# Ledger of designs, part 11: designed miniproteins, single chains, continued (5)

Each design is a single chain, and the fold is of that chain. pLDDT is the mean over its residues in the fold that is shown.

## One batch from the design tools (miniprotein)

Design m16354
Fold by ESMFold2-Fast:
Structure m16354 (fold): chain A 99 residues (1-99)
Amino acid sequence: PPPSDDDISLSMLQITLGVAKRFAGKASIEELREMGRTVAKLLDKLKDEEKIEEAIKLVLETAEYIRRTAGEEAARAFLEAVIEGLKREEVKKRLEEAW
């Protein structure tokens, strides 16, 4: 079968998080916020609970990586942009409880 919308959204999310990690130490705070907003849009498209859980874990791992490479302010800018961009309260709460 062709890839589902969820498969496409998760793949794009993984790519965006990979870019955020690769450029963490070189990206501006504004660029990290833009990446966070893109991540939020992709995460909100996911319907499958297992894929949502996987995406949340990857977002948190990426925020921790950014914190170690670019510092607390950079990690906060990224993660706050993800949280602020999310429409689903349950997903938003999971991320808020973890930072």
Scores: mean pLDDT 85

Design m16355
Fold by ESMFold2-Fast:
Structure m16355 (fold): chain A 67 residues (1-67)
Amino acid sequence: EAEKILLDAIKYLQQYIQLSEEEQIKKLTEYLKEKYGFSEEEAREIAKKLVAGKLDEALALIKKILE
């Protein structure tokens, strides 16, 4: 479940690879909130880690939120 969210988020981010890091974070934050119901803070922290290429940290955070 967490792995599926991570992969979907990575796939979604591919369309915005040409945008700035800040813009990528904003797009991904909206996506995570709308598709998975994460809060603003949860989605933003996941988005920051993914855009920074910190995939292990992003996965760990998603798992923690989902418990």
Scores: mean pLDDT 85

Design m16356
Fold by ESMFold2-Fast:
Parts: sequence; C-alpha cells; structure tokens
Structure m16356 (fold): chain A 61 residues (1-61)
Amino acid sequence: MTPTQRLIDQIVDMVRAQLAADPDLPLEALLAEARRVADAQGLSPEQRDTLLARVRELYAA
C-alpha cells in the first residue's frame, strides 16, 4: 500500500467514527470535513475525489 492510500483509509475511518457517534450528521458536513483534511494533507484533486467517493459510499450504507 502507498502512504497516500493509508492516509485516505485513516480519514475514512475518522469519518466512520464520527458517523457512529452521531448518525444524524449530514453528508455535507462529513464531506466538508474530509475535504478540509485532504487539503491540509496536500492530497491531489484525484486523491481528494477518491476520498469523497468513499465517504459518500460509507454514508449510503
């Protein structure tokens, strides 16, 4: 696994934990936080899109 893949996995796990703690949290809030963390970590637009897609899949489940 690449360092970037592990970072994306860590952010997704963080979002999953937040959703477990507050299941009424809106998708837009989770996406906004994921985007903020991605920008802070210097993820590329493609890596950010991958992260956001995973967050949407998590929320839809």
Scores: mean pLDDT 80

Design m16357
Fold by ESMFold2-Fast:
Structure m16357 (fold): chain A 68 residues (1-68)
Amino acid sequence: GVAAAERAIAARDYRSAARHLEKAIEVDPEKALRYAIEAMQLAVADGDLATAQELAAVARKAEELIKK
C-alpha cells in the first residue's frame, strides 16, 4: 500500500517502493502517481537508473487509470 511505499522511500529502498506502489495503483492511483514520481527522482539522484525506469512505468500505469 501507499504507507509501505512511503516507508520504503524514507529508507531509500526505491525497489521496494516500486513494488508497493504498483500494488497501490488500483486502490489509489493519484497517490501512487505522486509517490512514483518522487521515488523516481530520488532513484535518479542516487544513480539507480534501473529502478527509476521501473518507477516511471508505475507512474505511467497510474496516469492511465486516472484518465479513465
Scores: mean pLDDT 83

Design m16358
Fold by ESMFold2-Fast:
Structure m16358 (fold): chain A 75 residues (1-75)
Amino acid sequence: MSEDEQKVSRALSKLPREVRQELVLKAANAALDGDYEKAYQIMFDGLSPYLSPEEAREAARAAVRLLKYVADYLK
């Protein structure tokens, strides 16, 4: 899990703070609904302008594993 946290943190650090916050909240809401595919799409689409396709996919996948845990703290 620490490695997933590092991947997500590194990816999100490349986004403007405002965009990063909105992206995380939207993805967390999808994960709270149990819609992990939607959470993945939100993260991938939000990260893709700022990262390589490979890094965006890897970070989005790592984020999906963490989002259920994080969503409980955002609601």
Scores: mean pLDDT 78

Design m16359
Fold by ESMFold2-Fast:
Structure m16359 (fold): chain A 78 residues (1-78)
Amino acid sequence: SLEKLEKEAEEIYSKLTQEQIDYIQQVVADIRAEAEAAGISSREAVVALLRKAIDRISFLPELQKVVTEMLELELARL
C-alpha cells in the first residue's frame, strides 16, 4: 500500500545524513534542469524526473526500492 511505502520512506530519510540528503537534492535539481531543457512539462516532466533520479540513487538501494514502488503505484492509479 502507498501509506506503508510512505512510512518506509520516512524511516529511511530519518536515518540519512544531511550530506546524503543534500546529494539527493542535487540529483533532483540536475534532472529537473535536464527535463526543462528537453521541453517536458506537467505530469510527464515529473515522471521523467523521478525515474532518472531513482537511477542516480542506486547507492541507497533501500530508498531506491521504496521510491520505485511508490512511483509504480502512483502510475497505476492514474
Scores: mean pLDDT 73

Design m16360
Fold by ESMFold2-Fast:
Structure m16360 (fold): chain A 92 residues (1-92)
Amino acid sequence: MEELAKRLAEAIKNRDLERALEVVDEIAKKLKLSEENKERLYGLARELVESESIEEAIELLEKAVDFYKNGESEEEVKKVGEILELALKYLK
């Protein structure tokens, strides 16, 4: 999970959408995410990469971490929150 989180943070910093989506695909396969949860994570990755600034990307990630970890969610979705929290630490 550390390596995937680090790769996601790097893709966000570099504005590399293709790399960010590749990392999301690996996360989805590893956690066996539903198609709905995979599509939501793709949407988040796109928004993070397309953010006008790193500060906006950090703010969006902080909100996403709260949603995935503390929202009404299955165990696999909570694990996504843990990966996003690690990515947030590498992005700062």
Scores: mean pLDDT 80

Design m16361
Fold by ESMFold2-Fast:
Structure m16361 (fold): chain A 92 residues (1-92)
Amino acid sequence: SRKTAETNLKIGEERLKQGDYLGAVLNYIASAVEYLKIGSKEDIEKAREALKKAIEIVGYKGLRNIIENMIKTEPSIKEELEKLLEILDEIE
């Protein structure tokens, strides 16, 4: 849901302020996944914005590696994670 996506984004921002960089990235990915589940054009754009926040922390290659590892461990969201990789390729 949008509320779940927004909550994950806020938790990510709080973790970033606390120096929990990995936690922040994981919450930004979770936010992007939730926006993709809704699937509107506006929600896809919000998913792209969340990915850009994660790139600012770990860089393009770092984010790609994290998402690829999540695909191996999180089969329930594999489709959304693969779509995040497609979006990541668009913003490179």
Scores: mean pLDDT 85

Design m16362
Fold by ESMFold2-Fast:
Structure m16362 (fold): chain A 105 residues (1-105)
Amino acid sequence: GIELTPFEYLLYRMAEVSAEKIPEDKVQTELDGVIDTLVKLGLITEEQAKVIKKAAENNPEKYKKALAFLTAAQLVHLNSGNKKTAVDFIKKAAELLGVDSSIIK
């Protein structure tokens, strides 16, 4: 579990609902887009993004859950300024995809 404020929990739920609404043929494009945005926000490096994208390609059944966690990271960072919680969501996505979350700072 990640400890969330009520507002951050709302952002996470919004991310989950958003991810579930993405059509199956669009999920990979949306996932790659969110990962690229996390690089632009300085939450992960280009190399970390490459590892996460590759892990997702190997685990397509986990795309929507990974998308939910990474979208939550983006929303929490942009709307609450809580970088630690945003990084914790990225670590949850990495763990879900079988990536060593210790690579995420």
Scores: mean pLDDT 84

Design m16363
Fold by ESMFold2-Fast:
Structure m16363 (fold): chain A 117 residues (1-117)
Amino acid sequence: DKAKRKLLEAQVLLAVAQLAAIMAQHSEDPEEAVRLLERARRLAEEAKKLVEEAKEEVDSKKYEEIIKAIEEAIRLLQEAARAAREGDLERARELARKAIEALSRAEELLEKAIKEL
């Protein structure tokens, strides 16, 4: 049951990452947006590690799809943080929106994987 615990921890981390990205999308302060987006990225990276560890315990193609969705979210969060650092809040908000979509997809796939354990 170590795999299930890791997936549940990953689910919590992805939910907190989504909240941070949503807060960044609504921020009017570039410095605040950068901090929130970097926090979301770190949480998503931790979630990815937990899913990868769960895959080592129970090999499943479903975990590969979850990992890919998290990787897409991490990339988008990095791009959003860069845009915010450049003062381009409109671009940062659009990239944060796409990151939220990727995180939501990862959470849906993760919830389905947990239910099948």
Scores: mean pLDDT 89

Design m16364
Fold by ESMFold2-Fast:
Structure m16364 (fold): chain A 65 residues (1-65)
Amino acid sequence: SLAQETLRLAAAVEGTVSGVEIRLEFRGGTAELSVRGDDPAVVEAVREALRRTAETVGLAYREVP
């Protein structure tokens, strides 16, 4: 879907810019996200940005460890 493509693009950009590792999977219409990095503040900022993007495009969103 365009919503999933938008979130994939956002994740790719955030990972490149912030240097964090992002894993994004879609299961039954839900976006499952894992973000890992050395700086907890950067990790939290990336998680929040991607959560807001998912909400904006109408995707169900869940953070996974």
Scores: mean pLDDT 83

Design m16365
Fold by ESMFold2-Fast:
Structure m16365 (fold): chain A 66 residues (1-66)
Amino acid sequence: LLRKAAQLYAAAAVLRIGAEFDLRNVEATAKAMGISPEQARELARRDLRVADELEARAAALEAQAA
């Protein structure tokens, strides 16, 4: 159970770091992906929401393990 929580936290951290990088470099990210800067920002915001959800799920698993 705790290992699964740790894996979710790790996945959330990777998504958050990637999304924050993309938001800082939105024009370059959009060009590399062949999308608009606004689409790149929306994708990064979705990744941040997924990261928040994964962190919440990990916290719930830790609470269940206690």
Scores: mean pLDDT 82

Design m16366
Fold by ESMFold2-Fast:
Structure m16366 (fold): chain A 62 residues (1-62)
Amino acid sequence: GSKLLEIAEYARRLHEQGVPEETVKQRAVKLARDAGAPEEVVQQVENAKSVEEVVEILEKAG
């Protein structure tokens, strides 16, 4: 399975648990970078305005 899809699911779960969107986004950026995602994908996640956008970006890239 794609590592980016795993990160997308992790981000969704954190948001469901009430973790602030900014914190979820920061963790997703770090995990995507650690997973070797292209810099363009990492920048898109960093600039996302919601957890839903973070999930969409990671699902499209995975």
Scores: mean pLDDT 85

Design m16367
Fold by ESMFold2-Fast:
Structure m16367 (fold): chain A 52 residues (1-52)
Amino acid sequence: MTINQFRAILATASGEARREVLLEGIKQGIPSLLAGLPRDEVDALLAEVRAL
């Protein structure tokens, strides 16, 4: 799965569905893809994970 596909799915999902998608992405190795993203994008995703 590409990071752009993951971001598109997150943009579509809201509330509980968004939380589920975010957690699944992290479990499936999205952190490896995050290493290639701009720092502000990574910070935003990590802030959402921490808020869960």
Scores: mean pLDDT 67

Design m16368
Fold by ESMFold2-Fast:
Structure m16368 (fold): chain A 90 residues (1-90)
Amino acid sequence: MEKKAEEAARHAQAAVDALLAGLRAGDEEAGLAAAEPHAREAERLAEEIKEAALEAEDDPEKKKEYEEALRYVVRPAAEAKDEVEAAVEA
């Protein structure tokens, strides 16, 4: 679980980095194109973590670890991506 959460966070960070690099270079379209595959992987991994959390009903510690991974690792990275996308729309 932790390794999957870390991988999702890395993909989310790579997506944000690609968006920021494109914005800085004045090439928003290239930034979005580079960010998209990373954003998709981060979302897919987040969904897998969510499913694993639901399946771990009989293990409250595992469920808590999965919920913390979604809350403190994946969700903040996704929120940062949303903020960058909003800035690029200006």
Scores: mean pLDDT 69

Design m16369
Fold by ESMFold2-Fast:
Structure m16369 (fold): chain A 67 residues (1-67)
Amino acid sequence: SATDLLQAVAEATADLPEDVRAAVGDAFFASGSDVEATIAAIRAVLEAAGLPEAARRVADTLRQAAE
């Protein structure tokens, strides 16, 4: 569910800098449609922040939590 995914986003990004986590949260609320759309938006934010490996790992964690 969207609520479970929101919790998973918060947990998966807990280790990232606060500024990056804020940007990820904004992307989550901006997409707000489907799990895949949310993951894509979060990956784009992390890649723009120069964290491509974090983007991949967080996306994997969120996909697992969404199942």
Scores: mean pLDDT 76

Design m16370
Fold by ESMFold2-Fast:
Structure m16370 (fold): chain A 99 residues (1-99)
Amino acid sequence: SLAEELEEDRKLLEEAEVSPEAKKLIEELLEIQELMKKAIEEGDAEAIRKLAEKFGLSPELVERLLADPKNEENLRAMLEEMAPKHSALLARFQALVEA
């Protein structure tokens, strides 16, 4: 499930021993993971709105997510729109861990 994928990512981030700069990035990634968990597992409208603001989700997608928060296709579309910015954060984290 999506929730299980998020929990796995969270554990990987917590297990990494990294610099103070990387720890701040981890804190941001963990906040994003928590918001994603609330949106996916609880259908939390506030979590969906915060993710929309952080990632610049399309207004049409946000409307669909708020109308049916448990719709898996809409949740997948949300993750797809988030992917470029989320991947950039993960790539930055990986560069700091590998240094």
Scores: mean pLDDT 76

Design m16371
Fold by ESMFold2-Fast:
Structure m16371 (fold): chain A 67 residues (1-67)
Amino acid sequence: LFQRPVTREDLLQAAIDSGVPEELAQDAVDRFLQGGMRGLVDFLKEKLGWSEEEARKAAREFAVKML
């Protein structure tokens, strides 16, 4: 649950803090908004070459920062 309204800048910062390169953070956020956690995991695997486990860990950290 959100304690306050989440802005796009908050989402971008959470992605960067979770290890997503700044240049890809906008695309990662867009994939998360379209496909949820699975969308973000698939994006990280496809664009960064991360394993399923590594991408899931990053997506979990991203989600925790949004709470």
Scores: mean pLDDT 76

Design m16372
Fold by ESMFold2-Fast:
Structure m16372 (fold): chain A 79 residues (1-79)
Amino acid sequence: SLRLDVATLVAMEENLYRLLLELETARKGRAPSAEEQARLREEARDLVLAWVRGIMRAEKESEEAIEAELARLRAALDA
């Protein structure tokens, strides 16, 4: 069974956020605003959770189990 700890997901989210931030800075030729930074953090989280969903589906977990785990991970990442 797939086991993912919250610390690993936090590290993945932070790494994706930094990558998205760098890309946006290069694209716009300026530092992103606080609002843009918040949006990019939400995008990084959505990407991490989409990856978890994909792996759980590949492992043949039920959709009910996937949604329950994603809700748990969202709550843990918000704490």
Scores: mean pLDDT 84

Design m16373
Fold by ESMFold2-Fast:
Structure m16373 (fold): chain A 58 residues (1-58)
Amino acid sequence: HMEEVREKLREHLAAIQAAPDVAARDKHAPGLVKATNELLKELSPEEVGRIVQELLAE
């Protein structure tokens, strides 16, 4: 369950980082927000922030 949400978050972050322009980044932003909100239902904001930082580092 949580692993699946983390994978979706990773996919959206990777897509945003690989995006060639602002329009492509904006297309993926709603998915990133949705995945983050799913994590916030079960984890604290502090824990979610740590997960996002880990994913951004790779």
Scores: mean pLDDT 74

Design m16374
Fold by ESMFold2-Fast:
Structure m16374 (fold): chain A 70 residues (1-70)
Amino acid sequence: MREEEERRRALEEAEARGQAAMKKLLELWKENEDKSPEEKAKALAETFGTQIEEAAAHIENLTGEKPVIK
């Protein structure tokens, strides 16, 4: 058994998925940068299956821009 190898692989996969999701989030935000902040947040929430509030927090953290949502 290689428990350390299995744990490392699982962590690497989780990190890769997180980085890919973050990259996709940023790309989606840029593709919709000419839309209203509400529309951008809705598109992100729809794409990632997250709540609009969570999507808005991600946008603020990535771009420093606070979307007007609610």
Scores: mean pLDDT 65

Design m16375
Fold by ESMFold2-Fast:
Structure m16375 (fold): chain A 98 residues (1-98)
Amino acid sequence: EVVLPGGELPIQRVDDVAAALAAFRERFPDIEITGVSGAGSAEDAVKLARTLPGVSAVFQYGRTYVLVEGNRTIHPEDLERGLALLEEGAALVLARAA
């Protein structure tokens, strides 16, 4: 599990995760979200993401890693907007944007 900078734990409840994901989808409707659970670690989730075409970011919610698919390029500005929207206990682990 990943702690946000500042010491808060990520969202653990399914309903809270669903709400956070719904808010993210409202802001970024063209980004597809693929859930990955049981990846063992953030490092394993990152390795998996690097092998999948179209994955742009990885988020962690408790023990679940969510791989975000969409445009291959997510600009840092859009990533910051997404991070701000999910600041309530969601952790962004990796962004593959350039």
Scores: mean pLDDT 47

Design m16376
Fold by ESMFold2-Fast:
Structure m16376 (fold): chain A 55 residues (1-55)
Amino acid sequence: MELPTFVVTRQLDERTYQGFLDGQPVLAELTEDPNRARVLLASTGEVVEARVVFP
């Protein structure tokens, strides 16, 4: 898959959201593109881009 899907569950700030990436609870920051977010992976410390979905 080119971009994983980030499903929003809660908004913490104007650009900061809490949600799930592949069933894992993560924190993401929205980019200037509202359909993309930067997700911090706690297990690796890596930041990955994901497609944002609002349920």
Scores: mean pLDDT 75

Design m16377
Fold by ESMFold2-Fast:
Structure m16377 (fold): chain A 88 residues (1-88)
Amino acid sequence: SEEEKDIEKGRELNKRLLQYLLEQAEKMDEEQQKELAELLEKAIEEAEEAIKNAEKLFSPELTEKLKELLEEMKKVYQEALEYIKEKL
């Protein structure tokens, strides 16, 4: 389906962006890393909100798939946040 293809593309882009971000994080100073940590915490909150709202916006079938993907994205943001916090 078109929805599944869009979700898959989003997942690939998210992985590539986060991989690049982690590689570049090593070059950041403490102030920049702290700001990034705050942004990642907000991204996690937004992902949780999106999971809650998915049921209101989509069919039950698509909702389950989207929730799974959003939870996976949330975990990646959490991993990035932990990596940054270890540098601080």
Scores: mean pLDDT 77

Design m16378
Fold by ESMFold2-Fast:
Structure m16378 (fold): chain A 100 residues (1-100)
Amino acid sequence: LEEIEKELEKKIKELEEEIEKLIKDKGMSAESEEMIKALIEQIKEIASLPEAVAALQGVLLVAKALTKSDKIDELEPVFEEAQKLREKVLEEIEKKREEA
């Protein structure tokens, strides 16, 4: 579990950095950029890694709507990897809960 959680945490940080770069490069309005950055900061405060991945999906959708950029679609494979890791983390948590 600890290794899977570390891998998921790394993927979450990668997605956060790529979204921040994408919004900066696309010349979004200052208000839209601040909104996405505020959402990413809220995600960093989420203690549960599975919940952080779910929140990142929302941020990705908002960023896609605001930028209308094909580059956001390039992040889908990284997000799919994060979702698979999220599923594994949830399965391991459930197993530990059943054994307790």
Scores: mean pLDDT 71

Design m16379
Fold by ESMFold2-Fast:
Structure m16379 (fold): chain A 78 residues (1-78)
Amino acid sequence: DLEEKKKLIDKALEEHGVPFNEELREKRKKYVEQLLKKGKEAGAPKEEIEKFEEEAKLIFEKEEEKGKVFKLDLITLE
């Protein structure tokens, strides 16, 4: 649910005291990179990996442009 995800993001942002936090974004990027690496090692299709990479890139670009965090769980390779 987007509302539940918004509550988690709002709480995290409140704890950090800013609407946009570059440190949080950097940690999320590293997390996404780790997920992509694990997906590749697990034999996930290249097309699926590329799709997740593209989605993450678009969301991170929008976050930077708007100065806001959209979601914490941007990508899953489950």
Scores: mean pLDDT 61

Design m16380
Fold by ESMFold2-Fast:
Structure m16380 (fold): chain A 77 residues (1-77)
Amino acid sequence: FEELLEELKEKLKQAKTDREKAEILAQLGELYYRQGKYDEALKYYNEALAIAKKLKDEELVAAIQRNIARVKAALGQ
């Protein structure tokens, strides 16, 4: 977990495009979700969602919103 987290954070620093940043942020959200760290998962998914909306990438927006709904369901929301 820690190794993958560090690798993704490094990739985020090296990301050249908004699309790449959004994808890496969504992957960070997924890692935190799998560890039961739901607040951190929501933080990263919401950052990815903001970029996806800026890009007008409707497919990516829908995918991230489904992941956010999954996290909220786990939180009992």
Scores: mean pLDDT 83

Design m16381
Fold by ESMFold2-Fast:
Structure m16381 (fold): chain A 92 residues (1-92)
Amino acid sequence: SMLKEEAEKLKKRLNDARGEELKSEDDPEKKKEAQEKYDEVVKEAKELGKKYPEAKPLVDKAIGTTEAVRYSSLSIRKAGDWVDEEIKKRRE
């Protein structure tokens, strides 16, 4: 299905943009650029779903999957930061 192939391409673009946002956490300008790029791909994905209603479930799943990856990665990072702080306290 061409629509499935287009949805997979959008999912890859969303994952790439989200990955750049996470990698750019210490660089506010790069983080903003990655966020803007992600928002642009989301707009393109929503327009695809609007133009082809049959593609909407695939588009929604792609967006939802990339958002879930972001939240999971942030949760792991916060847990890592907490562990590092506890190790520091125990070394003193």
Scores: mean pLDDT 68

Design m16382
Fold by ESMFold2-Fast:
Structure m16382 (fold): chain A 88 residues (1-88)
Amino acid sequence: MALERAREALLETIMEVEGMSREEAEEALAASPGDGAFLSMARIAVERGALSEEEAAELLAERFGISVAYARAVLNGAPVEEVEEARA
């Protein structure tokens, strides 16, 4: 189950970058407070080597209800507006 490990790595990245508590980071993951914010954290986790691109794409696909291929495109710089549309 690579997805559970990916979630933990993303959680750690949110805590380090934003200075959040674990509870606050878990709330951010559960509530999806903004597609752009979640995407930014996933990109940072990939850049730091905490997540592979594939793991980040799987997390985005699960959270936003989009395809893994579309999530990879968004990670590689596709417009964030498409992620907002996919969630709606």
Scores: mean pLDDT 69

Design m16383
Fold by ESMFold2-Fast:
Structure m16383 (fold): chain A 70 residues (1-70)
Amino acid sequence: SMEELERQIEHVVRTMVRRVREGRLSPEQGLEAVKAATRQLGTHYGLSEEEIEELVKRAEKLFLERLEKE
């Protein structure tokens, strides 16, 4: 479902933010991982290329906002 997809994206974002805060990933590496995982999830859910790119943009925004939150 779309709700499951959104929940999985939130989980990926939270995981990558945590890894950046722990010093395991740079912010750039965390962002690239979020983008890659979001594309993979969108493909798995059968979304169009346009829908996947919009999800990637939203996931990037969420990652950056959460990273600023501390």
Scores: mean pLDDT 87

Design m16384
Fold by ESMFold2-Fast:
Structure m16384 (fold): chain A 96 residues (1-96)
Amino acid sequence: SLSDIIKELDKLEKQLKEAVKNNDIAGFQKTVSQIIELLKKEGVPDSIIQGIQQTADALIDVLKRNTEDSEFLKNVFLIALSGELLVAKRILERRS
């Protein structure tokens, strides 16, 4: 059901936030892959999926670089990623 899909996305988003908090790059990449596969399976447009992947890749780069601005940039990209996931949820709700 749509409700189950939204709950799974919410669970995966929580896992993304925990991975960022723990600097767990492998866990972050795995969770992003799970989100992308779910969105593809549910018919979210490739343009939205590409946007999510690009923001995730930028966040991975920040996690790897560990610079003086890393905490600020992690928060900025995590907010952007959460917004893109919200857009994906709204698209799913409109199609169901």
Scores: mean pLDDT 86

Design m16385
Fold by ESMFold2-Fast:
Structure m16385 (fold): chain A 85 residues (1-85)
Amino acid sequence: SMEAEWERFEKEVFDILDYRLKDLPQELQNQLKEEVEKMLEELKKKGKSVKQMQDALRDLDIKWQESGLTNKLAAEKAKKVKELE
């Protein structure tokens, strides 16, 4: 069913986000996860396919890049790696 595909996709998305965002402060991780969750919930309410949800996540990643968040994430990861050396 489409609902089962949505549940599986959402779980995979949040597993990936947990890994990608692990080096950020917890409050920022929570904000970004809430943004994704809210977007996916809205798309599910509109009956959108997994493909459309993937496209929306890609568009969200582009917005994060334009806001400098991707660069900030990379800087935080580099900082933590240096602290472990």
Scores: mean pLDDT 77

Design m16386
Fold by ESMFold2-Fast:
Structure m16386 (fold): chain A 60 residues (1-60)
Amino acid sequence: SSAKLERFKLIGEQVLDSNKDNKELAEQGFKTLLAIAKERLSPAEVAELEAHMKAYLSKL
């Protein structure tokens, strides 16, 4: 994985953890991060980030 992708995964986990008591805010934070990632990562890396974040959110 690229260093940028790994950084986005860590930021995403922090966003979800910070909003673990409010799933709607966690999902909104995830969407915002994914929109930013689309400007900075390849489409394949964005898809990997989205899959990672969805898996992480499902465990909250």
Scores: mean pLDDT 81

Design m16387
Fold by ESMFold2-Fast:
Structure m16387 (fold): chain A 96 residues (1-96)
Amino acid sequence: SSELAKIEEEKAEIGERVQELSPEAQQEVLDAVGLVQDGIAANLERFLNGSLEEKKAILREAAEKALATIKNEEARKLFAELVELNLRELEILESQ
């Protein structure tokens, strides 16, 4: 959908902004993404088959733990923006 295409465009723009950060800050974002993936994997059945509320709660909990590990302020801000885009994507996918 055009809405999903716009979210993918916004995610790509965040990716470009992450690449402008120091190598250390970029690694913090990559590590944080890995932590979110690990958190989702630990709750995979619920994340795939649960309600929208449950999926969003799983993503938010994993993201909160990941955000706490990021030391660079701009990296943390960009990662938080990426999380919000993923939450919006879940809402759009549930509405179809």
Scores: mean pLDDT 87

Design m16388
Fold by ESMFold2-Fast:
Structure m16388 (fold): chain A 80 residues (1-80)
Amino acid sequence: SLEELLEKLKEKVKEIKEQVKKNPNLPPSEFKKMLDEYLEIKSEIDVEMENASPEEKEKANKEIEELDKELAKVVEELEK
């Protein structure tokens, strides 16, 4: 379901943040793997959203926007 995929996406962002905090010298290949997994979940959400109500799409888009912002901050920290 859309809700389950959104929770999975939130857990992936949390995992990425924890891995980066645990290892500041995280190999780029490992980080890319986690980003690819995040993007795969987003693709699954996009498919689910095609049949969602306008209200469900609005809520999902807001949650994804916040998660994308959190992930962007992590990327910025790693590129320093």
Scores: mean pLDDT 81

Design m16389
Fold by ESMFold2-Fast:
Structure m16389 (fold): chain A 62 residues (1-62)
Amino acid sequence: ALPSSARPVAELTPEERAALIAHFEREIAELERELETAEGTRAIGLKLRIIGAELDIERLSA
């Protein structure tokens, strides 16, 4: 794991990290459902939110 200047992730227990990962996975699933009917600027916004959640999962699982 890479040391982070933002210490909150490094201070999380393995159980807390697992719970947050599960939470973000559920958020991604919900956003993907919205994305199926979304177009234009709304679709772009949803895609960026999904990418953000995926990056958070990566940081929590590292």
Scores: mean pLDDT 76

